# Ledger of designs, part 40: designed miniproteins, single chains, continued (5)

Each design is a single chain, and the fold is of that chain. pLDDT is the mean over its residues in the fold that is shown.

## One batch from the design tools (miniprotein)

Design m17455
Fold by ESMFold2-Fast:
Structure m17455 (fold): chain A 68 residues (1-68)
Amino acid sequence: MLEAEIAVGLALMMLSIGKKLAEQGKYDEAIETYEKAIKLLKEAEKSPEVEETLKLVEEALKEVKEAK
């Protein structure tokens, strides 16, 4: 599994990218980016930081799906 620290860092970067894509109206690209971040976090070692980051990405994905 990916180290939790690396997975969290990558997922936060993907969260930032996805938010920018959503702001541009690129909802499909934002959804794909968030789904990749969620998959990455699910493959990571279980930790409180991974769980909290997963929650943030899942909330962002929900917001984009509601906007589409």
Scores: mean pLDDT 81

Design m17456
Fold by ESMFold2-Fast:
Structure m17456 (fold): chain A 96 residues (1-96)
Amino acid sequence: APRVREVKREDLEPVLLEALQEAHADPSIVTLAKRLVEESGADRVRVAVHPDGSITIEAIDSETGEVLGILAATNVSPEDPTKATVGAVVLKGYPL
């Protein structure tokens, strides 16, 4: 089962850095996640670390519960950040 954490936008960076460290992922993913949250206008973020070391980040409107954007990151070599693969999907059409 994935390990899921939900936080306020202002608390995203420390929680995401901890999740990335747990998954042995590239910390540069923080930059893309922050852009997703800022561009989507979300005030809450859900971070899921999957058993395979992949990470899913969902940008959420707390008033409606709507998922405004999703970022997925997969490491092909968790101990080598240069081999991290990152995909991003924004449901509201915002560029990342």
Scores: mean pLDDT 69

Design m17457
Fold by ESMFold2-Fast:
Structure m17457 (fold): chain A 83 residues (1-83)
Amino acid sequence: MKVIEDPTLPPGEVRLVGRSENGDSLVVTILPDGTVSVALRKKGESEDELFKAEDADWEIHEDSVYDKKTNTTYTITERYVGR
């Protein structure tokens, strides 16, 4: 996993980029107040599906994100930290 300071992110915001084995891509945004949002782009789709991670269906770890509803694991490839 790459850890990158990203000047385009607000200070204290963290963004995780993940991928599933099926080729779906995931972006998790963690705000300084601990609010978490998830943007999911399925393979072949041009639009993101947006979720709030207070839903019990999402399990967020340092190196992976698990979607309990679809039984899908996303491997975190990049971590961006706001400066």
Scores: mean pLDDT 73

Design m17458
Fold by ESMFold2-Fast:
Structure m17458 (fold): chain A 72 residues (1-72)
Amino acid sequence: MKVATASAPGDLAEKIAEKVKKLYPGTKLHKVPGSGSGIVTVEGSEDKVKEAVKIIEEEAKKAGVLVKVRVD
């Protein structure tokens, strides 16, 4: 199994998590206290995680924000 983790500004992280969760219900959002940032985590097969990463990158592009994604 693969895990993708994306860090984004809080409002963007929340929107990303909502969209990804509709396709992948196991998607989690963790808001980092005091930082104004959110972390979106998706766990699954390699293909599932790759699809989630594409959604994350698409939403980041629409918002004009650079989002860093890590896949482990």
Scores: mean pLDDT 80

Design m17459
Fold by ESMFold2-Fast:
Structure m17459 (fold): chain A 80 residues (1-80)
Amino acid sequence: GELEEKLKEIEERIKELEKEKERLEEELKKKMEELATSENVSRAIGEILRLIGEILDIEREIEELKKEKEELEKQIKELG
């Protein structure tokens, strides 16, 4: 059915966003480690803040998609 297809699409989108979040978290870790040896602390802090912002935006999108997934799973369960 259509609900199962939509659920699969949401699950695939969540997986993509979780992979991107993991990539950004690894980049953030590297930038934080680089901060200790940085010649320009202000620039390094700016990059770290940007990465934190991007991670938070992705977390928000994942949360909204997870809510949509839970609602679809509930609808599928009620129709079975």
Scores: mean pLDDT 84

Design m17460
Fold by ESMFold2-Fast:
Structure m17460 (fold): chain A 70 residues (1-70)
Amino acid sequence: DADAAAAQEAVREALRELGLGDLADEAAARVRALLAAGADPADAVREALLAVLEGRDPAAAARLRAAGAP
């Protein structure tokens, strides 16, 4: 599906820009699983990105969460 492909590419691009391109395939697989579970594409991208960042760099995940929250 085009929306699923776009969501997977968005998370890959975000990780490449952070220098964490080695996590891109893992994050894309997580996006696909979340979409299959009925998650919104934007929520799937955010959740997958945060999950892989929390595993690799918890400080970066915390900064990203703070930047996206009120």
Scores: mean pLDDT 78

Design m17461
Fold by ESMFold2-Fast:
Structure m17461 (fold): chain A 96 residues (1-96)
Amino acid sequence: MDGGEAGREGAERAEKLAKEGRGDKGAEEGGLGATAAAEGGDAEAAGRAARAAVEAGKVGMKDPKQLSKSIGGALAGIGGAFEAALRAGDLEAARA
C-alpha cells in the first residue's frame, strides 16, 4: 500500500468514526493517515486525511472524555499535511 492509499483510507475511517460519535478515534486514524501520506510524498492525500482528522476531532471535542485524543489526532493530521506540503514546496496544500 502506498502513502496515498494510506491517507485516503485514514480519511475514510476518520469520517466513519466521526459519524459513529467516536471523534477521538476518528481524529487518531485521520492523523495516522496524514502522516503515512506525507511519508509517501502524497500531499493531496495527506491534506484530505488531515481535514478528516480535524472534522472528527471537532466531534470528539464535544465530549470531555474524548477531548485530549481529539486535539492530539487533529494536530497530528495538520502536522502531516504541513510536512507533505513542505516536501512538495507548496505550503498552501497544507491548508487544504
Scores: mean pLDDT 77

Design m17462
Fold by ESMFold2-Fast:
Structure m17462 (fold): chain A 56 residues (1-56)
Amino acid sequence: SEEEEKIKKLIEGAEKALESGDEVLIRIAKREIEEYLAKHPDPELEKLLKKIKEKL
């Protein structure tokens, strides 16, 4: 579905940001996930968001 594709892209973007160690990219990934979760609750993205917050 389109929602599954969006979630996949958010996960991939966040993983790339975390691997880069660039705080600006990590903050962008955090914001994009938070904005998506505000409208579409998702347990996998919530877990990823927690991981991102621990790295900042």
Scores: mean pLDDT 82

Design m17463
Fold by ESMFold2-Fast:
Structure m17463 (fold): chain A 62 residues (1-62)
Amino acid sequence: TIEKYEEELKKNPDNATAYYNLGVAYLERGDLEKAKEAFEKALKIDPNNIGAKRMLEYLEKL
């Protein structure tokens, strides 16, 4: 759930994978703004996160 990823990020704020998973969870609920923010955070932590890059490109086209 979203809460699980928020708890993971509270313990480890540099976890790019947790931000990516949080972004996916927000997309599943239709929260595009929060999904975009989560993917941006993932990419800021890990610029080579291809999944986050692709999701941001996708969201820009919506």
Scores: mean pLDDT 81

Design m17464
Fold by ESMFold2-Fast:
Structure m17464 (fold): chain A 55 residues (1-55)
Amino acid sequence: GPSPEVVEKARRLAEAMRAQGLVTPEEADRFYREAVEKATSLAELLRLAGRYLTP
């Protein structure tokens, strides 16, 4: 699984995306779950976030 730093960054990013209205609360939760399962680096985390931000 990802490092504790990646998990914390994923949590903060999910909260920021939801707070800015860029995603729904459900999408933010789904992003966080995918990130903690799949993201092995910050680059992977940002690429995953991009998928949620682009229609």
Scores: mean pLDDT 79

Design m17465
Fold by ESMFold2-Fast:
Structure m17465 (fold): chain A 60 residues (1-60)
Amino acid sequence: MSPELQEAIDLAVKALSVAVEITVLESQLPSLSPEERAAAEEEIARLREELDRLQAAIPQ
């Protein structure tokens, strides 16, 4: 196995994990208090930035 393939797989798994976390948090937003929702929205924004960076690092 090539190290490049392993890195690509690891990045893809991380990206998928982040995408799932975003989806779970978004699904919970309507059930949260205003304070919890503000914190969750900030976390979602951070996760979306991280996902964008991870996707940019994945080979085409």
Scores: mean pLDDT 80

Design m17466
Fold by ESMFold2-Fast:
Structure m17466 (fold): chain A 102 residues (1-102)
Amino acid sequence: SAFAERVKEIIDKVFEKMKELLEKGYSLEEALRKIFDEAKTVEERAVIYLIAKELGLDDVVEEMRKRLSPVEFAAVAIVQTAIDLEGLREYIKKKVEELKKL
């Protein structure tokens, strides 16, 4: 679907930004906080939150949860559903493992 393709593009963009920040000496936590702060859309913030959960960064997840609006929480549910239906969860897991090897 067009929405799933857009979600995948956002996932790719987030992991590219994370890799760039890690190469600059940022921690995973610092990189995610920075990317979340710079996110322009509700869908981008939803994807970043879900990536933080997949990385197991409980402190960052809690901080982001407090900063999400009700509309952004609805977007998290919608994005999560699209990820699960289109098999993108395995794709995210592979990206997470690649990132951990840096």
Scores: mean pLDDT 85

Design m17467
Fold by ESMFold2-Fast:
Structure m17467 (fold): chain A 70 residues (1-70)
Amino acid sequence: SDEEARRHAALALEAARAGDLEAAREHLRKVLEVGSPVVATAAAFALLALAVELDDDRLVEMVLEVLKES
């Protein structure tokens, strides 16, 4: 559901802020699995925006690889 996907998106952002790329990746994968394309796109853009703010190239790479898997 989109509600479940939004919860995973929030957890992915929290994990990414904490530097936990593995947890962020797992939660983003769940967003893509259970969420609509709109929710999935919003989550990916939010993570990419956070990566730019943090200057975190690994977070950018993680998001792009997860999107490529879908």
Scores: mean pLDDT 86

Design m17468
Fold by ESMFold2-Fast:
Structure m17468 (fold): chain A 115 residues (1-115)
Amino acid sequence: MEEVKARIREAIRAAATEGKKALIVVYSDSPEAREQAEKLAAEARAAGYDIVLIVRASDLPELEKVKEALDKGDDPTAFGEAARHLDEVLRRIAPGEYDRARAAGNLATLLVGAK
C-alpha cells in the first residue's frame, strides 16, 4: 500500500514539473478491466504521456469511496462522484503538487472497469 502511494506521489510530482503523466485507476479486478487499462496505457504513451501508472482501487484503502461510487452505476453521476473522491485522495497523497500538476494540465486521470 505505501509503495503504491509513493508511486502515485512520484507521478504527480513529475506531472507538476516535467510534462504529461497519466494515472489509470482500475476499479474492477476482472481480467477485462486489466486488459482495458493496458490498452489505455499504450494509447496514453503513444499520445506523449511518458509516465503511465496503473493502480488498482483494491490496492489502496483510500480509493474505497471511488470504487463504492462506481459500484452504484456507470452513469455520469456515479463517475462525477468517483472523480471527486479521487481528487480528494490525490490531494492528500501529494498536497500542493497535485494542484500544480492540474494547473499545468499535465496529469490525466482515468477510471477503468469492465463489467
Scores: mean pLDDT 78

Design m17469
Fold by ESMFold2-Fast:
Structure m17469 (fold): chain A 73 residues (1-73)
Amino acid sequence: SRVEEVLARVDALLADPSLSPEEAVHASLETVLAAQLSPEEAARVAAHLKAWIRAVFDPATAAALERALDAAL
């Protein structure tokens, strides 16, 4: 499905050693927006991305990035 293709692309970006964690989040967000997913599909990808953000960043940075995601999606 389209959402599974987007999730696979996001996972590839998040695993890319040439990107900083911040660059990986921005590239992932651009990928989600370009895919023009339904609200339900976008929420699924956003939940996946937020889980990764919480695991990688300090709580204050994670909270700021999650707010930016919610504002963009």
Scores: mean pLDDT 85

Design m17470
Fold by ESMFold2-Fast:
Structure m17470 (fold): chain A 67 residues (1-67)
Amino acid sequence: SSLVEEAEKLLEEAREAIEKGDLERASKLMQELDKKLQVLKKTDPEAAEKLEKEMRELDRLGVRSAL
């Protein structure tokens, strides 16, 4: 779905922002990812579980803990 594709792009951008030390950008990207995750939980639970796992990986890098 287009939502899954948008989420994958945002995940890549968030990872790049973390690598560059741009935590403000990474935080904003994680907020957008959470919005897409909430929609996917209602429309595509399997895609939502995969996205949630990938977001937890980024959270381990300290991004979401700063939100």
Scores: mean pLDDT 78

Design m17471
Fold by ESMFold2-Fast:
Structure m17471 (fold): chain A 82 residues (1-82)
Amino acid sequence: SNLPPPEEIIEKGLKEGEKLLKEGKYEEAKKLYEKILKAIEGLDVPNEILARIYEGLGEAYEKLGELEKAEEYYKKAEELRE
């Protein structure tokens, strides 16, 4: 199996997603967060990292007018944050 990505690479991806959202690049942010989710699929990652990805996807989908998907991702993030 391929080695899991280092946490620092995931953190860089999360920071870039946050930057894209700040810049109003919602489609690019969505695609980046979806790529991160796919890359960590089947791996054990901290709940805080998953929550940040889901929050980013929720915001991107919300800004793109996809409110049902936004609600789904926000709920997933809420369940992971303590």
Scores: mean pLDDT 83

Design m17472
Fold by ESMFold2-Fast:
Structure m17472 (fold): chain A 69 residues (1-69)
Amino acid sequence: MKKEEIIRRLEELLREMVEEQEKRLGLDASEALERIRPLAEETVEALEGKEEEYLKLIEEAVRSRRNLP
């Protein structure tokens, strides 16, 4: 998978998490949403050679949160 595709997928997952938190807690998450792309890029850059493994872990974490009461 290309690095840009991994960044995009991570951005999508982080955005879903932030939007769900906003909806669940009634908080304004607009500032956090603006930070998602830079955070995804920085994370992928730091995970040289392990980006796909990290993406899988984040996906699992997101699914786990959806199953919490």
Scores: mean pLDDT 70

Design m17473
Fold by ESMFold2-Fast:
Structure m17473 (fold): chain A 83 residues (1-83)
Amino acid sequence: SEARRREARELTREGMRALLAGDYERALELARRALELDPENAAAALVREAAEAGLAGDERTAAVHLTAAAIILIGEEIDEELA
């Protein structure tokens, strides 16, 4: 379970890098893979929503969801470093 959560976090970080590059198709695939490993991963769900919005041409919604995912991932990284 912990190994699956770690892999999901790594895939979510890759998905965020894809979103920042404007590669919405790659971001969507990575987020879907992360959610298969950890269905409750909030950051991965936000990356998926950002990618779907980007594919639909809604750049504003994509940016909002990307920002929310980044905040969650930064919080998780801080918690991981302090633990």
Scores: mean pLDDT 85

Design m17474
Fold by ESMFold2-Fast:
Structure m17474 (fold): chain A 118 residues (1-118)
Amino acid sequence: MTDEEIRALVAALRDPSLTEEQRIAVAEKLVEYAEKLVESGTPEDIERAKALIETLVGLAVRLAVTGSPEQVAKAREILEKAREIYEKIKPFLSPEEYQRLQDLIDTAERLLREREAA
């Protein structure tokens, strides 16, 4: 996937005209791309992977707050994939980056757990 394609997909997640189902489809493509960035392991690709984890976790938080039960299930899948990518890049994180991403993941986990228990 090209940098232009990634910018278009990230922009689509912020498009208010998209349905949540369309945003979920975009997030699934971004997960596949983030996995390839981690496999490459270059410093530039690891920086891109960090930004994509923040974007994916942000969508999971949004769906946990506003989503239907079916969308909450998709948010869970997205969060688990983002967590897998996070574990792979963890050795490349500064202490500040680690804390920021961990706090975002913990927030998403708490909100999803509350919705799944309701």
Scores: mean pLDDT 81

Design m17475
Fold by ESMFold2-Fast:
Structure m17475 (fold): chain A 66 residues (1-66)
Amino acid sequence: AKELIEKAEELFKKGLEAYRQKDYETAIKYFTEAIKLYSDAGEVYSEQAIRAAVLLADALIELRKK
């Protein structure tokens, strides 16, 4: 569904802004929600879905650092 992809893109953008601001907890929440919407739309292998998964992993690593 086009609406799910559009919402996923909006959430991905919000996650990127949070990540840029080093708000890794907020970035994780937005990337997780975006990935769920991409999955619901059948777009799990899209460039943005893959990038969201990579950035989610990076944010989790950063959150673990002292």
Scores: mean pLDDT 79

Design m17476
Fold by ESMFold2-Fast:
Structure m17476 (fold): chain A 71 residues (1-71)
Amino acid sequence: MPIEADVEDVKKSTPEQIREFARAVAALQPEVREELLELGEKAAEAKERGDYETAARYVAEMANLARRAAE
């Protein structure tokens, strides 16, 4: 499923769901697995702080990294 880097989606998600999403994406792109998991952790931590804009930015970075790895 495509990631929508939308603040509303981040607000509806739990930090655990963000981490699970990062793990799922990392399984598809093993070459950048560590970087994807790191971005997912940063997004989850931002969500826990109530910083939805920063969390959405990290989710967008994950999506961009995954697409680049799929080249």
Scores: mean pLDDT 76

Design m17477
Fold by ESMFold2-Fast:
Structure m17477 (fold): chain A 71 residues (1-71)
Amino acid sequence: SEQERLDAETLLALAIMEYAIAKKSKDPKFIEEVIKRLEEVREQLRAMGFEDGAALVDEYIEELKKKLEEL
């Protein structure tokens, strides 16, 4: 449905914004909170059948996890 697609696109856009902020952060607790929210978004996008969006969010999670290990 169009509404389901718009909801998924909105969810992905919000995830991209949170990732961009976390990428610039040096606060480990904030980065951990963003990772947790991105993991929830990834599962929601998968449940909605938006595999490409879920894959993108998964890449963001892995980048932030790597950043967290370097802090």
Scores: mean pLDDT 87

Design m17478
Fold by ESMFold2-Fast:
Structure m17478 (fold): chain A 60 residues (1-60)
Amino acid sequence: SERKAAQLVTAAGIAIAAGDDKLAVELLLKAKEAGAPEEELLKLASRLSKEAQEELKKAL
């Protein structure tokens, strides 16, 4: 569902802004499964810490 993907992307962005990298990674993975565009996911992932980015890459 495009709406569910958009909500998860928004939630991931909020988690990143709050410094909750673990929650942000979980929300980005859920957004990917919900059909979020890869470009949007990569833009948000680039805002994560290097450690969280590597964790996300291992789960993709």
Scores: mean pLDDT 81

Design m17479
Fold by ESMFold2-Fast:
Structure m17479 (fold): chain A 65 residues (1-65)
Amino acid sequence: SARFERLRAALVGAGVPEADAERLARAIVEAGVPDDLLDAAIVIAYRGLKGGKSVEEVEAEIRAF
């Protein structure tokens, strides 16, 4: 989907590895995160990974939105 590709590209641009970016972008789309909260979801994903969280932990936090 266009939303998935934009989110994946944004996460990769922020320095998230491609495989993790694809997984997290899918989680954001599937969780039904509203458009006005997409930037917040990207920031949560990026900060979580940089803070040493696993991609699984970050995915769980996104799905809790």
Scores: mean pLDDT 82

Design m17480
Fold by ESMFold2-Fast:
Structure m17480 (fold): chain A 62 residues (1-62)
Amino acid sequence: TAAAEAAARAHIEAARAALAAGDTAAARAHLLKAGGAIGEIEDEAVRQALAAELGAVAAQLH
């Protein structure tokens, strides 16, 4: 849904901002919320693109 896409994008953005601030706990929390929202996305291409963005941000946590 459009709401799920908006939620996923908002949480990915918040996770990036948290990482830039050095707050890895907040970044992890936002990535978990983004992952849940991505699971509700009906458009496969959008789901895959946002899942890739999520993965790129998550890779910065290790």
Scores: mean pLDDT 84

Design m17482
Fold by ESMFold2-Fast:
Structure m17482 (fold): chain A 94 residues (1-94)
Amino acid sequence: DLDNLEAPGLSREEVEELVRLAREAEANPEDFELQRRALERAARAAARAGAIGEESLRRAAERLGVELDPALSLEERAARLAALQLEAAREKAA
């Protein structure tokens, strides 16, 4: 119904690549490197689109018990948090 207006700063090709990467990650749950790349890329895209704000990110980091470098951009902090969430899930599974 909408012509990509919900994802500012992302091309159609970038959105299609994000979807493809997410599907590949779902198909390969044991590939933690692929999982990490998919989550980091999705987190950066979400921050760029305005779906992740600074307060939301700060609260998520506090819940995980981690500190994010405030000198990093919102996109980079979102990507780092996503990677840390994956590592925490991996440690719990091990």
Scores: mean pLDDT 75

Design m17483
Fold by ESMFold2-Fast:
Structure m17483 (fold): chain A 62 residues (1-62)
Amino acid sequence: SRREEELRKRREYILLEAEGGMKIMLASSEGLASSPEEGKELIEKGTEEARRLEEEGRKILE
């Protein structure tokens, strides 16, 4: 049904967004960090955002 397709696409969107966000943030931290402290902060922020988006995706499937 249209509803089932909508939910599936929403899940795919959230999961891809979480994965993409994590990869972008990790790559950015390696390429942009001017100090070890800054790099660590970027990685932590990227990981936390990706985890939050992944949890939202899981919640939609419940």
Scores: mean pLDDT 63

Design m17484
Fold by ESMFold2-Fast:
Structure m17484 (fold): chain A 94 residues (1-94)
Amino acid sequence: MPVFQIPDFSSMSVDQAIDYARRGVEEARRVMEDPSATPDQQFQAGQTALTISVGAVHHARRQNAPQSVIDEADRIVRDAQRLVDQAMDRISQQ
């Protein structure tokens, strides 16, 4: 099953958006490590985490968050991208 829903960031504080993005990456990592998860489920989890993380970065920038907060959100995007890359590699090996 796909993990996490893509939220309406406009209803969230910057801190809430970043927290949600971190939880999305953690859930995607859990799915990546789950031996019962299919490669398609792992890819969907990574893609959802990436979409949420990118949204959190855009929300932080729109709210004129401090650079340290934007840098933190950018790190979450990089973590999500790595999970997507790992899932793509697994699909390519099948």
Scores: mean pLDDT 81

Design m17485
Fold by ESMFold2-Fast:
Structure m17485 (fold): chain A 78 residues (1-78)
Amino acid sequence: MTEEEREELDVEVEIALVTMILAIGKLSPDPEVRLKLFEEAKKRAEEILKRYPDNPLARSVLEEAQKEIEKVKKELEK
């Protein structure tokens, strides 16, 4: 495996992990747990975008995490 091939694999794995964190968050019944998971997903997606600013998948998962965070915050205010 070359360094370039490793870097490409690493970003794909990071995006997959963010996607899994979002999925687990959506399945969690506790809104405080969901908030923590979505905030973790947002942080990880932002870190990917700092390295790969034009990555459409990283942008997509960041946008999804932000929307889910807003939903949970509204739920916690009720």
Scores: mean pLDDT 79

Design m17486
Fold by ESMFold2-Fast:
Structure m17486 (fold): chain A 78 residues (1-78)
Amino acid sequence: DEALREQAEGVVEAALKKAEEAKKKGNLDEAIKILEELYEALTQLANDPRLSPEFREWARKQAEEAKKRLKELKEEKK
């Protein structure tokens, strides 16, 4: 679980950085796609009964953060 969590943390950081870079370049559609994929992956982790409760709670919190960023970005696109 620890190794999987460290891998997941690295993926989250990379995805958030890539989404921010896409946003700065004006590629809002790409940034939205990255955040939607991240939110879906984190939601799957939060609901995976094979993972520790601590890992699922972390994933749930990260999914909420991604959802908030996604909502803000979709509002900017309009």
Scores: mean pLDDT 81

Design m17487
Fold by ESMFold2-Fast:
Structure m17487 (fold): chain A 72 residues (1-72)
Amino acid sequence: NDKELGEKYVEAAEESLRRARELAKSEDPLKQTQALFLIIAAETEAYLAKKLGLEEKAEELLKEAEELRKEL
């Protein structure tokens, strides 16, 4: 079921953003770079969720990713 797969991508994107937020708090340039890669992972996962019909949740996650990217 595409919806179940989409929900798994939502969960993955939420986890990627959670980890990215934690790393983004660091003044360490390497941790900030890791946060950026996790934001990109979350964006990719959210896009896949959107393709599988979870448009509203995916848009919410993409907005969170954009806001977090501005903090780097």
Scores: mean pLDDT 87

Design m17488
Fold by ESMFold2-Fast:
Structure m17488 (fold): chain A 84 residues (1-84)
Amino acid sequence: GPDSPERALKLLEEAVKLDEEGRHEEAAKLFREAEEILLKTLGPDSPEVARVLEERARIRESLGDLETAKELFEKAKEILEKNK
């Protein structure tokens, strides 16, 4: 269906490509859509949500937004620790 984890991961991949092309606003829209799908389908503590947060953090680092990147990495780490 339209709200699947597989679709969310595909949207994330497309968002990364758009961000690399300098299309940051379009990328941000796809990042938000992917996150919303994963939160609804798998819940906030899923490893897939952690993966999305890590990818968003990487993009923030590339843009020089180290504080937001740190917050996203810390959130992802908390999720992964719950899954051990």
Scores: mean pLDDT 80

Design m17489
Fold by ESMFold2-Fast:
Structure m17489 (fold): chain A 80 residues (1-80)
Amino acid sequence: SDELETLKKVKELVEEAVRASKEGDDEKAIELVKEAAKLAEKSSKVTQEIAADLLLYYSKFMSEKVKEVAEKEAEELKKK
């Protein structure tokens, strides 16, 4: 699989999650965060670590509830 394409999709999903979170749609934002993490989980360990760092970086722009989910998903990716 193309790891660069996977990271591009992860970035697009977490950017959409930031937008949804800023609009007050925490449910949609959480779904997008989980989708990004699930996509990364199927990739190499290196890609999982980069995706986790993307989740952590973009979590700073999310609401508190969405940020907690993004941080937890990032932690799980770093353990695999």
Scores: mean pLDDT 86

Design m17490
Fold by ESMFold2-Fast:
Structure m17490 (fold): chain A 88 residues (1-88)
Amino acid sequence: MKATIVLEIDGKKLTVEGEIIVSGDVITFKGKSKETGLIYGISVETKKSAEEALKSLIGKKVKVDVFAPDGTPIGTKEALVEKVEVEE
């Protein structure tokens, strides 16, 4: 499942395009930013659908894992979720 999430990190808007992976009650979004070229990951534990779970994050601050383009972990950031669009 494809999704686009708009994040605000350190006062900058990032458009992250990626995929949703569902494993039991854990929903993981992982995508690449147009602005930075880095990979960003968000994981949520929920019994809701992937779309409902990710849309419930709009207006909230979440912990985001940051990766280099090759998949090497760089660290974590706090991000404000501004927008979520899920493609079927």
Scores: mean pLDDT 83

Design m17491
Fold by ESMFold2-Fast:
Structure m17491 (fold): chain A 58 residues (1-58)
Amino acid sequence: GPLAELGRKYGLSVSQVRGALTLARQLSDAVAVQYLVREMGLSREEAEELLAELKKLL
């Protein structure tokens, strides 16, 4: 499914992608990007791309 595909693309588990989707729903974009960079080890560019993809699933 889409969460597993995003996990493969960004090197994240499905659980991590599901957590990121929850953050995309609850937090501002700036705070969500900061979390993805700090906690999931993504670059800012990767975090912004993942956030945009997650928003398409909301």
Scores: mean pLDDT 84

